Designed miniproteins, single chains, continued (3). Designs and how they scored, part 107

Each design is a single chain, and the fold is of that chain. pLDDT is the mean over its residues in the fold that is shown.

## One batch from the design tools (miniprotein)

Design m11713
Fold by ESMFold2-Fast:
Structure m11713 (fold): chain A 108 residues (1-108)
Amino acid sequence: MRITRTETEVYDGVEVSEETRKAARELADLMANIAAGRAAEQKVPGATDTVTATAKSLEDLKELIEKYRPEAEKYRPLAEQHDVAVAATVTVNKDGTITVSGAATLLP
């Protein structure tokens, strides 16, 4: 398995706790793993997938983590068997909401 990984965090002048940042990164990693497995499942070089959610609070982030964890574990073997490029993105919006996404592309 070869994984090329890109991580992006954008904070539009909004202060968030370190606990919130860690939760958002954990969610982004789970989403990236789901996207990687789903892209690999397509079995077509250049296939892409994206998982995105917006949370209003740390509690919402924790709920989304628990929701996506089983799905990420389901797709882990597919992601591990293929060469994929993954991107994990966290954006803290000016209204204090947090948009988290994971994207993947199946490599040749």
Scores: mean pLDDT 81

Design m11714
Fold by ESMFold2-Fast:
Structure m11714 (fold): chain A 95 residues (1-95)
Amino acid sequence: MVSVEQIQKVKDSLLSVEKDPEKQKQIERAAQKLIDIAEGKLNIYKLSQSELGELFDLVNLVVQVALENEDKISQEDLDVLNQIYQYLMGVIMSR
């Protein structure tokens, strides 16, 4: 998975462009769960199907925010988001 520093950087970039308070909360929730996974505090393979689905929905929202603001988000941050998305798809498909 990507590093905690990469997740923090992407979170900060998205929060700089997203002004909807509800979407900001969802971005923060996604970032925190991904950081917990990256730090080993949360084992993604031990998540229930429902919990994994919630994480996937949060990451999909984050990806949509990035795509709506692709001119303001760096290619590096977009690449990190793609790596996160591919990682989650791999976990979902392995279950």
Scores: mean pLDDT 83

Design m11715
Fold by ESMFold2-Fast:
Structure m11715 (fold): chain A 88 residues (1-88)
Amino acid sequence: MEEVQKMLADFYKKVKEAVKLEDPREMKKKIIEIIEELEKKIEELRDQGVISQDTADRGLEGLKEEKKLIQSMSDEELKELSEEFKAE
C-alpha cells in the first residue's frame, strides 16, 4: 500500500517537473522516460504481490496507450498538455 502511494507521488512529481521544460522535444522525451519508469515499477509491485495481475495488466495497457499518444503529439499539442498539467 505505502509503496503504491510512493510510486504515484514520485510519478506525479516527475511529470510536474517535466512539464516545466521549455523544449517540447525534451519534454516529450522526459515524459516517455517517466512513463517507462512507472511501467517498470508496476511490474515490480506485481512480482512482489503488492498489486494483483489484473491491476498490473490494466495499468500497463493504459500506460502503453498514453506512451503512444505522447509519441504521436506535435510540439503544439505538447505545449497544450503542459498547460493542462499546470492547471491541475
Scores: mean pLDDT 78

Design m11716
Fold by ESMFold2-Fast:
Structure m11716 (fold): chain A 79 residues (1-79)
Amino acid sequence: DKKLEELQEKFLELLGRANEAIEKIKDEKVKADLQKKLAPIVKATVEALEKKDLKKAEEYIRELQKVVDEAEKVAKEEE
């Protein structure tokens, strides 16, 4: 349905942004910590989307957004 497609698109957008931001981070410890935060959220989001659990997918996408925001902030502050 439309909401599932929207959540899938948002997930892919955020995953791309997270990977791009983390790749730019020079502090290896911060990079590793962000990767450790990202991995379980990505897995949970994929599982929720595959099960069409829209409510859980929305919750995990919000958590993913927080990791993206943190990673992008760190990457920008290192520039």
Scores: mean pLDDT 85

Design m11717
Fold by ESMFold2-Fast:
Structure m11717 (fold): chain A 85 residues (1-85)
Amino acid sequence: SLEEILRRIIELLEQAIEAQEANDKAKLEEIFREIEGLLREFAKVASPEELEYFMKLVLQFAQAIHNNDLEAAREVIEKLREWVA
């Protein structure tokens, strides 16, 4: 289901924040590769509007991690949690 895919992505995004705090770049790259796979699964079940919003959130998260802005990264996770609530 869409909610199940989103919950799995939320778990990976939480792990990405932990990896960033640990300065583990190899783990971050691994996590983003896993998220990319889930994006393809999400695209099969989401509406065009849901997919566009989701991709925007994933891009915001990636930029936040790149900038070491962990507060911005956590805000993206909260938006995703609201979506699956």
Scores: mean pLDDT 86

Design m11718
Fold by ESMFold2-Fast:
Structure m11718 (fold): chain A 74 residues (1-74)
Amino acid sequence: MKATLVDLSGVETEVDVTGIGAYLVEGKDGSRVLSGLEHPQNVKTFGEPLDPSDLAGQVERQNEILKRIAEAEA
């Protein structure tokens, strides 16, 4: 799974978070949840950006993110 990592200097980098103990995900109320990251403000998103017209892809992505949040909370 990929995420966009943003440094305090504003540099954005796509990172494979599968091996990273940190994720930034969007919750049910649109709030962002961060797990395991040392500098939470440096992470903008969790996973690959989706096209607004791809509703099915957005739903699938959200389910995957929620599953990983649940696993991290356990």
Scores: mean pLDDT 51

Design m11719
Fold by ESMFold2-Fast:
Structure m11719 (fold): chain A 101 residues (1-101)
Amino acid sequence: MEVQNPELHEEIQKALEAAEALVAEDYEKARELARELGMSEEEFERILANSPSPLLAAVALAIRLGLPAPAVVALVDRHLRAENREGLLEQLELVRRAHEL
């Protein structure tokens, strides 16, 4: 209901992209996006060092960059469940097609 800063919307989108890159284990892309949002390399590396999984690192990064809790929860639910399920299905289809060739 309140429009505060249009720049904030772009920052939120970049923060989501950085978190998605971390979930995909694309650490270089995530680091570049985090830097664009004003995060130092040391802070980014600290998040990775203190987080036992890429998904947890993505959550920590998203919170640090100011994403609201519902957006962080939606990101985790989407990537944790969908990526594990889709990745397995895609690998099974590739194996099945290779055996039928």
Scores: mean pLDDT 67

Design m11720
Fold by ESMFold2-Fast:
Structure m11720 (fold): chain A 64 residues (1-64)
Amino acid sequence: MKSEEMRKRTHEIGEETTRRLQEVARTAPTPEERQRRIDEIKREHAERLRKTAEELGVKLLSDL
């Protein structure tokens, strides 16, 4: 169950991240600002995955 929940949350987080990246591509005023926002989104994505794995007691290394 925990591994299944991790997979589901990973998918949901990925979908949200993709939507946010698409919005940044439309709204960012410069290529440099767009890259900064993309980097922030990617960092937050990784952090959310790590936190979710810790909350569910799943090891990312063994699961991914």
Scores: mean pLDDT 74

Design m11721
Fold by ESMFold2-Fast:
Structure m11721 (fold): chain A 74 residues (1-74)
Amino acid sequence: MEELRERIIELVEEMAKGTGVSPEAVRNVVRQALEGLSEETLRRVLDKIEELKKQGKTPAEIFAELLRIVEEAK
């Protein structure tokens, strides 16, 4: 659980470095969004981020997809 959350936060933080958004603010928002999610949902989020990165999707597109998965899982 903890490793999955940290990996997702790390990937999103790396993507945010290219956007001018504060990495600390992004980490806080993502950490809160991932709070209470199941391990299954966390793994789904991680897999989706990796898939979209391989497809050359922009950070904004990947972020939007991540947020949709999180909202759907609430």
Scores: mean pLDDT 74

Design m11722
Fold by ESMFold2-Fast:
Formats: C-alpha cells, structure tokens, sequence
Structure m11722 (fold): chain A 70 residues (1-70)
C-alpha cells in the first residue's frame, strides 16, 4: 500500500507539472493529505518505519507542489 501510494503520488505530480490543470492540482493535494493521514495512522499503530516513509514522501510532494504553483 505504501509503495502504491508513492507511485500514485509521483504520477499525480508529473501529470500536474504537464497539465497545470485545477483537477490535477486537486488530485495531488488529496494524495498529499492522504499520505499525511496514513502516516499518522501507522504511527499510532506502532509502525514507525512506514509512518516516517509516508511523512517524508508527503513532505517531498508538498515541496514540489509549492514550487510548481509559485
């Protein structure tokens, strides 16, 4: 699931870079929010490695997202 979410997030980022569509922007934002929520869930379950991986990935997507919209 973590690997699949990472793949989906990267695809959404690349799509938004190419299209700059409001729809693709929304999809990317939802995936970032989902990654943060899932990271929090895993952390509460004691799955620190998965939580840290998702949080790092979400932060990377957010950084790229902000650079695109600037």
Amino acid sequence: EVDELEAEGREALERFKKTKSPLDFTVLGLLIAGAHALADYYRRQGKQEEADRLETFANELEKEYKEIVK
Scores: mean pLDDT 78

Design m11723
Fold by ESMFold2-Fast:
Structure m11723 (fold): chain A 103 residues (1-103)
Amino acid sequence: MPVTLHIAVTHHDGYINIAIVLTDAEGRVLEQVLLSFPEKDAEKAAEEVVRTIGRLLARYDVERAVITLTAEDAKNEAVQYVVDKAREFLEAAGVPVEVRVEG
């Protein structure tokens, strides 16, 4: 069954927090992964996000991805780096990506 991949990226107190959630067509959560990294480790955070996405794409028929961040989070360079790397990987894998900036 086709699923949607949701990625929420936030920053707080010098840390990047990443929630990766797979939902079915009814919005039921199939998998959830929570990751946290210091902002200085943005490259390592991006590598772990890409690795997690790769694992999920190998197991599930992911039809689309939605990356969500706030306007405040979008100003953070470490958040931008992680979002850009996740987007690049998904697009290279043929998964359509929507980036939603809220507030």
Scores: mean pLDDT 88

Design m11724
Fold by ESMFold2-Fast:
Structure m11724 (fold): chain A 69 residues (1-69)
Amino acid sequence: MTAKEGIELLKEGIESGDLDKVERGLVGVVISALDNNDEEALNGLKELLAETKDPELKAMIKGALDAVS
């Protein structure tokens, strides 16, 4: 999974309230960031964290950022 694919899956999960898509998207982005030192993955997570209002989803996104930082 590319960083872009992971971010898109994560966005779909957030919009639909599908926690499985949120978790799968986050895992895909984390793997891509760790394997490729991918700035696009980091920037995508930061943007979603800023735009997300749900505190549980914010915590999940922040956890992913902490894992790749």
Scores: mean pLDDT 78

Design m11725
Fold by ESMFold2-Fast:
Order: C-alpha cells, then structure tokens, then sequence
Structure m11725 (fold): chain A 90 residues (1-90)
C-alpha cells in the first residue's frame, strides 16, 4: 500500500538519523531522529492505532532502561531499530 511504502521510507530515514547521532554525539542529530520517529508514529496511528500504541509502549520501556543506565547508547539504538523493523513486518 502507499501508506506502507511511506512508513518504510520514514523508518529508513529514522534509522539513518539514529546512526548519525551515534557517530556524532550531536544533540541536533538526536532531535532530527526524534522528529522522524514522531512522523512514523503519527502515520502508524492513522493506519493501525493499536499497533502504534503497542510500539510506543515498547519504545518507552526501552527508553526507561536506557535512562536507568541498564542499556548503553548502542544497545538502546539497536533495540529501537529492532522494534521498528518488527512493527513493519506485522
């Protein structure tokens, strides 16, 4: 579907921005990645609200682990990417 192809495009752009943030440590690259994640979630909410809610919950759980110091930045980024990829396969 056109919506699915757009979701895939936004997801790839998001993952590229996350990789750039890991390389640079620049807060502006993190803000760009966050903006892309919001675009992804907004589109997903229109297509499948329950799947969007499930993904947001899982992202928040991973973010909490990172903020508690239980995940490194690299582990955090990889887990977020995995959640996005798993969501696109549903």
Amino acid sequence: SPEYEKLKQIAEEFKELLDKYVETGNPNDLLKASDKLLEFLELLLEIDPELAKELEKKINEVADLYNEGKLSLKEFVEKIKELIDETLEK
Scores: mean pLDDT 87

Design m11726
Fold by ESMFold2-Fast:
Parts: structure tokens; C-alpha cells; sequence
Structure m11726 (fold): chain A 76 residues (1-76)
């Protein structure tokens, strides 16, 4: 489920012409919405847009499947 959401979001972002950082942020937000509150999901997306690594996101939000995000973005 998390992998499918991350992959779909990464593919849509790439098709829309988003930057690599924007694609990572979109995929992160899509996965975050499954397990975090809307406010925390927005916080995770903002941190990615500000340059946070997926390792930093995992430390802040351990319930996020950041490996699904990383895999989807690297495959896109």
C-alpha cells in the first residue's frame, strides 16, 4: 500500500514536471497521510521541501514507511 501510493505520487509528479525535491515531498506526503494527522503530514512535506533527508524524516516520524518513498523516487 505505501509503495503503491509513493510510486503513483512519484510518477504523477514526474509527469507534471516537478523537481526531484518536489517529487520526494509529494511521495512523502502521500505516505504520511495514511499514518499521520493532516498537520503532521504537512510538517513532513515541508521539512522535505526545506532540504530534510529521508533519514531525518524517519527520525521525526518513525511510523512513516520512508523506504517505500525512497524506493519509489529512485525507480521513477
Amino acid sequence: RARDLATGSAMLGKAAGLSEREVIALATYSVAREVLSPEKAEEARRLVMEGASLEEIKERFPELDVEAVRFAVEAA
Scores: mean pLDDT 78

Design m11727
Fold by ESMFold2-Fast:
Structure m11727 (fold): chain A 88 residues (1-88)
Amino acid sequence: MSAEELREKAQKLAIEYLKKAIESGVPLGRAIGAVLRGIGDGLDAVLAGKDPIEYGEEMLKKAEKSKDPLEAAHYAGEAAMAAGYAAK
């Protein structure tokens, strides 16, 4: 998967999981906060020397296997940021 394809997929999943969390009764601020914290964690990992594509793919897999939409939104945020960093 290219960096751009990974970024697009991760961004779509982050929004889908955000919506699912809100629909399940998670407060809006908490749901948005999960995605933003994921973005921050993804940036920290890449800046610490993690390979952006490898890390992004790993986090995307964690998002897809997560049973909690809030946790899935966080991992998808990490994947989107890491892939976005590589795709720029």
Scores: mean pLDDT 85

Design m11728
Fold by ESMFold2-Fast:
Structure m11728 (fold): chain A 100 residues (1-100)
Amino acid sequence: EALFEPLLKYLQGYVKANPALAHVEQGFLQIIAEEVVKGLEANNLPKASLQPVAVEVLKRLSGLLALDKVPTTVITQAAKESINRTIQEKKEELIAQAEA
């Protein structure tokens, strides 16, 4: 099952519903969605964790995503670091929520 497109559509809807994130470029949402899918697959996390992890990453990067002229390589690296941190802090909780 393709995980990227549903996650990207979810994030697009999330930023539209949240005015604080209305400035986020579609290209940045694509990078976040792609890196979240890769990070969860690498850590064997359930698909139900995709949306919570992506939202947490988006919140952690909100300041960076508000800056002008940020290179996509910087966004990609920051997303990877934020995903790894979120998984490290939330892995047990995310697994428990998906099993309940």
Scores: mean pLDDT 76

Design m11729
Fold by ESMFold2-Fast:
Structure m11729 (fold): chain A 100 residues (1-100)
Amino acid sequence: FDKEELKKTLQELVERGTYILENKDLPPDLRIAITSTASLSQYVVDLLDNNKPIKKEILEATIKSLDELIKLLEKQSDPELKELKKIAEKAKKLLEEYLK
C-alpha cells in the first residue's frame, strides 16, 4: 500500500479544508463536517509521519467523517467545494484500501 499517496491526499484535504473554512461562508453542518474531517486527517498524517500504527477505530472514524462530508458536498455548486469533494473521495478510497 502507498502510504505516501495517502499522506499526500490527506495533507491536501487538510490544506484545502482550512482554506475553505477561512475564506467562505458555510452552513453550520458543512463547517462542522470540514473541521472534523480536517482534524481526523491531520491526526492520521501525524501518525504516518511518526511511523506509528493507525488504530482501526481511527481509520473507521476518518472514513465515516469523509463519507458524511462527501454527502454534504454533493449539494454544493462552488468549484472549490467540488474540488474538496474529489479529494475527500480519493482519501476515503485510499483509507478503505489501507484497512484491507
Scores: mean pLDDT 87

Design m11730
Fold by ESMFold2-Fast:
Structure m11730 (fold): chain A 89 residues (1-89)
Amino acid sequence: SSLITFSPASLSVAAGSQVSFSCFLGVDAAKVTFLKDGEPVEGLVTHSGGTYTLTIPSATAADSGVYQCKATLPDGTEYLSAPATLTVT
């Protein structure tokens, strides 16, 4: 079992589509950050239980890229998820 799970693994959508990425952590995190192409992404993030969800309400070509979840634990340990590619056409 993985300590951090990021889903979906990759997806392709038409412009104007809603896209959501979910990050599940099996342990308590002090901080969870979504990354796009290695940089923190600003966006609509919701949290329920161990799941953090980034929602892009209407995707554009500029949203295309490689997404990841980074979790920082209370002891300062950081975990990065596997990358997921979003393609907007």
Scores: mean pLDDT 81

Design m11731
Fold by ESMFold2-Fast:
Structure m11731 (fold): chain A 83 residues (1-83)
Amino acid sequence: MVELSGDFTLLGVERIGDGEKYHIQAEKGSKITVTNTGDRRLAVSLLDKDNVGIASALLAPGESVTFTVPESGEYTILVLPAR
């Protein structure tokens, strides 16, 4: 499980196998914090509208990452189990 906080509008959540996609709208310079609230390591990525990776992090349980949005628009936060 993850918790998302910061300056964004949540458009939707989609499950993909053993992971999740969080679809968001955000303004340039907004900060989005993703916290791993689960018991396993997660790979978290910020993807642009074309599904190109902008930033990524590996989060152990209880860890957080903050992404800064480079341009106003739609993004996807992709959350997958890490190996």
Scores: mean pLDDT 85

Design m11732
Fold by ESMFold2-Fast:
Structure m11732 (fold): chain A 79 residues (1-79)
Amino acid sequence: MEILEELRKNPSLTLEEIEKLAEKYGVPVEDLRELRFLIGAIDALERALKVASGEDKTRLQQGLDELRKEIEEIVEKMK
């Protein structure tokens, strides 16, 4: 949980910073890269949702729900 909050607060983390974070929490760098990508995608969809209407709003909401599920699955696999 703490690692997700750190990624959300620092969306501009460099690859070197992600590698240090992976070492700190003892998790694979690839899992952190995937989480960072998914968090960035959620942020982008949330911004788009604020200006969307009609069918686009429904589509973006469905996309958000799917990405949130993927994050939960990755977090459950992390030690």
Scores: mean pLDDT 77

Design m11733
Fold by ESMFold2-Fast:
Structure m11733 (fold): chain A 74 residues (1-74)
Amino acid sequence: YTKPVSLLPLFEELAKKPKSREEVVEALVKAGFSRVAAEGVLDRLIAEGLLEEDPETGLVRLSEKGKALLEQKK
């Protein structure tokens, strides 16, 4: 793998509305990750505090830190 996959489209979608874990994995797969790699990326983004998972609904949302990262794109 010679280039990092852009997470920007996923962050833009999550900034609009929360998505299920499965929808986020599908978005990462469309961005070029394998399903296994997409799961790992999602877990890493939650661990880094860029995304948050609601334990009651299972929905994933963009955190304030993730919104700040998205806002800096130029």
Scores: mean pLDDT 75

Design m11734
Fold by ESMFold2-Fast:
Structure m11734 (fold): chain A 69 residues (1-69)
Amino acid sequence: MTDDELVAFALIAAAIEENPETRKLIREWADAISRGDYEKAAELLRKALEINPDGAIESLLKQVEERLK
């Protein structure tokens, strides 16, 4: 998955997310990815998982962690 695909997925997820705190974290994560700040992106996804454990968010975290190598 490319950074553009990750950002697109995040924006779609944010548009359908009903929890305002999770939606805010997903939007901040999309901004971090677009800036190349993968460490910040990983931190934001971990916070989202603490609020709402979701297999899709866990998959996104793994994609971001691959950029940190």
Scores: mean pLDDT 74

Design m11735
Fold by ESMFold2-Fast:
Structure m11735 (fold): chain A 97 residues (1-97)
Amino acid sequence: SLEEEVEKKIEETEEKLKKKIEEADLSEEDRKVLEYYRKELLENLREQSKEILEKYKEDPEKALELVEQKSRDVLKQFESVLQGLKEAQALREQAEK
């Protein structure tokens, strides 16, 4: 079903976010911040995907394209926060030496 295709895309996005956190060389505190942000982004993605499914029920191809776009936006937003945390950690390490 269209709902199953959308859920699959959301699950793939969640897995990509989890992998980015696992591969990140960050403090436990910064990792907790990323985990919290991951959960918020995925909750928002699920809500937006439900709205897209209801609005574009008659155009399943468009619904999937929009969900894919929202998934890409989530990954980009997450990468931006991850990069900011890495830069902040590097600055803290410089200050401690």
Scores: mean pLDDT 84

Design m11736
Fold by ESMFold2-Fast:
Structure m11736 (fold): chain A 83 residues (1-83)
Amino acid sequence: ISEELARKVAELGVEAAEEVSKTEKDRLKAVMLASKKAVEEAKKLGLPISEGDAFSIASRAAALTLEGLSREEAVRRTVEWMK
């Protein structure tokens, strides 16, 4: 997976986590819902990534976002973990 592609998927995970956290108060459930939403969004955008890889990247970014990290920090750390 390219770093650019991983970064784009991580951004989708952050966006999904921010949206899901408005209604879902259980953190683990929020991560799962955000990850699934990010995977569907990546699929709609036609990103050249498998659903499994997209889920792995999105779930890491979503978890970091829900722990209180900034968007930029959550994306950066997720991309670093994929190297």
Scores: mean pLDDT 84

Design m11737
Fold by ESMFold2-Fast:
Structure m11737 (fold): chain A 101 residues (1-101)
Amino acid sequence: MEIEKAAKYLVEFIKALINDDREKAEEYRQKALEAVPESLRPEVEQLIDDIERLIEYLKAQGKSKEEIINEVIKFLESRIKQTDNPELKKLLELAIKELKG
C-alpha cells in the first residue's frame, strides 16, 4: 500500500465533494481506503467522514470553493497535531501539500 497514492486519492475525493461529483467522490473514497495499511483504515474512514461533514457544512454556509479548501487544510493541520501515528501524519502532510499545490 502506497501512502502517496492514498494522499492523492484523498485529495481527489475532497475535490469531487467540493464539485458535487458524488460518483467520483465514492470512487476515490474507496481507492484511498484500499491504498492505506489495514491498521490505518478505521482512522482514515473516520477522517473521510469528518471531511465530508465539514465540506457539506461549509457549502450550506455559502462558502466559496477556495474558502472550503482553506478550511479543509486547517482541519488536516489540526489532525496532524492530534495524532501520534507517523503514517497518518505523512498521509495528512502529503494531502495538504497537494491541496496547496
Scores: mean pLDDT 87

Design m11738
Fold by ESMFold2-Fast:
Structure m11738 (fold): chain A 62 residues (1-62)
Amino acid sequence: MDQKIADYGQKAIQAMKDILAQNPEWGLSEEEKEKLLEDAGKVGEHGAIERERQRLEQLLRE
């Protein structure tokens, strides 16, 4: 379970990197970019836990 959560966190970080690369006009500092990547990873991990819970509930209702 932990490995899947970590993988999802890494995917969220990669998605944020892609968004930042596509929007250079936002004028974010390197520190602000690093903070966004850190927060994206945390949100991604939390989202993975929530999605896994919802998936299990759906399977139990089938």
Scores: mean pLDDT 70

Design m11739
Fold by ESMFold2-Fast:
Structure m11739 (fold): chain A 90 residues (1-90)
Amino acid sequence: AEELAEEAMEKAREAGLAAIKEAETAEKGAAAAIANVGAGAGAWLAARGGSAEEARKSGEGAVKAAEAAGGEEAKKKAEEAKEAAERAAE
């Protein structure tokens, strides 16, 4: 469970970095990075007996933020972070 949570946090970090790199503005990149950090935190909480629903919602927020930033790679990595968060919550 902790190992899966660490993987989810790492994927969320990668998604955040991609969002910063691909974003048209620093503000869009920062918003997407914050959302992806939230997804990683949600996965960590779920792995420690928290809500799988919270992990899923955090992941969905990260994907939407990446879409708003306009980066296709950022969106793909955010989707991977969401899947890792859901897996950690199981």
Scores: mean pLDDT 68

Design m11740
Fold by ESMFold2-Fast:
Structure m11740 (fold): chain A 65 residues (1-65)
Amino acid sequence: MEVIDPDKIKATLEKAGIKVVSVYSGTFIGVPFVKIVVKKGEDLDKAKAIAQSLVPNAIVEVVEE
């Protein structure tokens, strides 16, 4: 069982030039999920693609603040 590490997701996104506000992780009815809040003006599609590559079996949501 692969543990979702929010700190790893945040660090990877920040290394890619995306400013991250917060990362939340959990499970909903056995399905892993990750919610990422990024700064306004960041590339949401790029952030989602990077995060999804780190957690391929999770539902990934990226929103701006």
Scores: mean pLDDT 79

Design m11741
Fold by ESMFold2-Fast:
Structure m11741 (fold): chain A 102 residues (1-102)
Amino acid sequence: MKTVEVKLEVEVDPNLSEFEQVTQASQKAGEAMRKARDAVREALERGELVKVDIHFKAPTEKAANVAKTTIETGAFRIARELGVTPEQREALLKVKVEVIEK
């Protein structure tokens, strides 16, 4: 069985204000989840396995927490729309959110 691997790297601009960082984190996390949903749907339509790796870099814990919440909400929506079980979701979607304040 063919496996399609999708890697998404997302970074929030550390030079923004805290409010703008939170806004950008939410927006970029949402865009990453939309891309993940499209990739999962297309692979399932072809009878292929998908592995999606999302690496999110945020300059503050607040921005990182917003990104995590947005990604979890997106993953729930993918599961609902595509009929993916929670176990399949965990196998298909790997998420790393890193704080890069150094």
Scores: mean pLDDT 75

Design m11742
Fold by ESMFold2-Fast:
Order: sequence, then C-alpha cells, then structure tokens
Structure m11742 (fold): chain A 113 residues (1-113)
Amino acid sequence: SLVEALRAAAEALAAEGEEAARRLERLLEQFRASTDPEERVRLAREMGRIATELWLRIARAAGSPELAELIRKYLEALTQSLVALARGDEEKAAEYRKKAEEYGRKFRELAQA
C-alpha cells in the first residue's frame, strides 16, 4: 500500500520523510472534518503534491526514471479521484481510481524487478 511504502521511505529519508508523513496525516484529518467541497479539493491537491514530491525523490534515489514516472501518474490519479469525491462526482472518482489501480499495479511490478 501507499502508506506502507511511505513508512519505509520515511525510515530511509529520516526527518524529511517523517515531517511529510505528519503533514499528510494532518491534511487528511482536515479533509475528513471539512464539509466545504472547495476546501476538500484544495486539501486533496495538497496531499497529492506532498506525496508525489516525497515519492519522486525516493524513486530518483533508487535510480529508476521509469519508476518515478509511474509513481507520478499513480499519485496524480489518486489525487484526481479524491478531488472528484470532494466535488460529489462519484463516476469520475471511480474512473480515476481505476486508472490509479492500473498505474499502481505497473509500479509494483516494476519495483519487484
């Protein structure tokens, strides 16, 4: 899962990864507490940005540009799914979730090679 991968990454990146993980947890709490669709969209985009920046740094450290590209696409799809949910668009959210699952599968397959 993304959470398990982020935990492993935080251990490797020490303070930077830990700080990013704590910030993501706070943003997720704000997202769950908010009833304002516009605020939820902003929070979803910020969570996606932080997760993407952290993950791309890890992928680059591993020396795999292919992994970095798949991670970027995976996290972008997840972010767009959360944004769609925040807007009440369940059909679009499901579509982006399907794209995220496809990119996530490719990412995991490449990471195991």
Scores: mean pLDDT 73

Design m11743
Fold by ESMFold2-Fast:
Structure m11743 (fold): chain A 94 residues (1-94)
Amino acid sequence: EVEEEFRRELEAAGLTEEEVLEFLRREAERVEREYGLHAYRRALERHPVFGVLVLQGYEAEKLGTLSEEGRELMERLMEYLGLTREDVEELLRE
């Protein structure tokens, strides 16, 4: 299942699920409030942790801090949410 596969990938990256999920829960509230991402609310509503990870991963990529494994995870999460890189870029303009 998507959640189980994602958890295994986080462990492979040297991250614990509990730590990441606690952090992302708080980040999800911040991102929704500050960026006003209405366009992807449906995807975020269905998978809030994945939606926030995609946004944070994209921002990290622009800053040059995203690892190769992080890029792979971001692309996979985007695929599961039905989002393209172009969609994420459009959302960030909003």
Scores: mean pLDDT 62

Design m11744
Fold by ESMFold2-Fast:
Structure m11744 (fold): chain A 93 residues (1-93)
Amino acid sequence: DRINKLVEEAAKKLDPEKYRPFLEANASTMSRNEALALQLVLIVELNKLSEEEAREILDEILKEAEREGAITPEEAEELRRAFERFLAELKAK
């Protein structure tokens, strides 16, 4: 529910021209986990969530996925690294 609301709210706030260069620079070379991390970072940024709230949401999602056997700890760590990288890139601009 919370994640679906964040996605819907982000879609309403998305300015394609503002984020297009970021998406184009990163989209063509991304793994599936990196693509998911990028999507989550954009949702977080568009909803003006704090860096702490962003990490809390990511941790919650990854814990749930690991509990269900959907991802390995290695995959979770890859996603966390990609998330931190993308979050830093967006905040640096």
Scores: mean pLDDT 69

Design m11745
Fold by ESMFold2-Fast:
Structure m11745 (fold): chain A 88 residues (1-88)
Amino acid sequence: SAEERRRIEELAELLKDPDPEVRRKALVELVRLDTEEAVEALRKVIPTLPEEKRIEIQKVLIELVEKDDEKAVRVGNAIKDLLPDVSF
């Protein structure tokens, strides 16, 4: 829906937020959605982020994968080419 697409766009923009808790919550919500639109939004925003924020995203995804989150495995694999050297 248009509302879902707008929410995905808002969540992707929040990955740029100065508050690390806001960034973490936005990433977790995008992972929970586990949709092609959420993955595409991540693929568009991640290359615009500085390296330290990309490393932060990698660390959060690894944490979720270690908790057996299948959505984190799928999303992580879909964006692994945009992150520092990572294994899911």
Scores: mean pLDDT 82

Design m11746
Fold by ESMFold2-Fast:
Structure m11746 (fold): chain A 65 residues (1-65)
Amino acid sequence: SLEDKELARKAVRLAGEILRKAIEQHLPKEKYDEIVKKVNEALEIAKTDPERAYKIMEELRKELE
């Protein structure tokens, strides 16, 4: 649906923001690798369940506040 496509696009944009913030915060390598793994997992989920992917991305963004 159009709504699912919009959620998928938002998840991709949020992934970029999360990775940028992680780099800017100079996180320890282990923490950075964990975030990258979770982002990639959420992007894979976005292909079948964009709503769930978006929720995972929102949670990751909150961890970086």
Scores: mean pLDDT 84

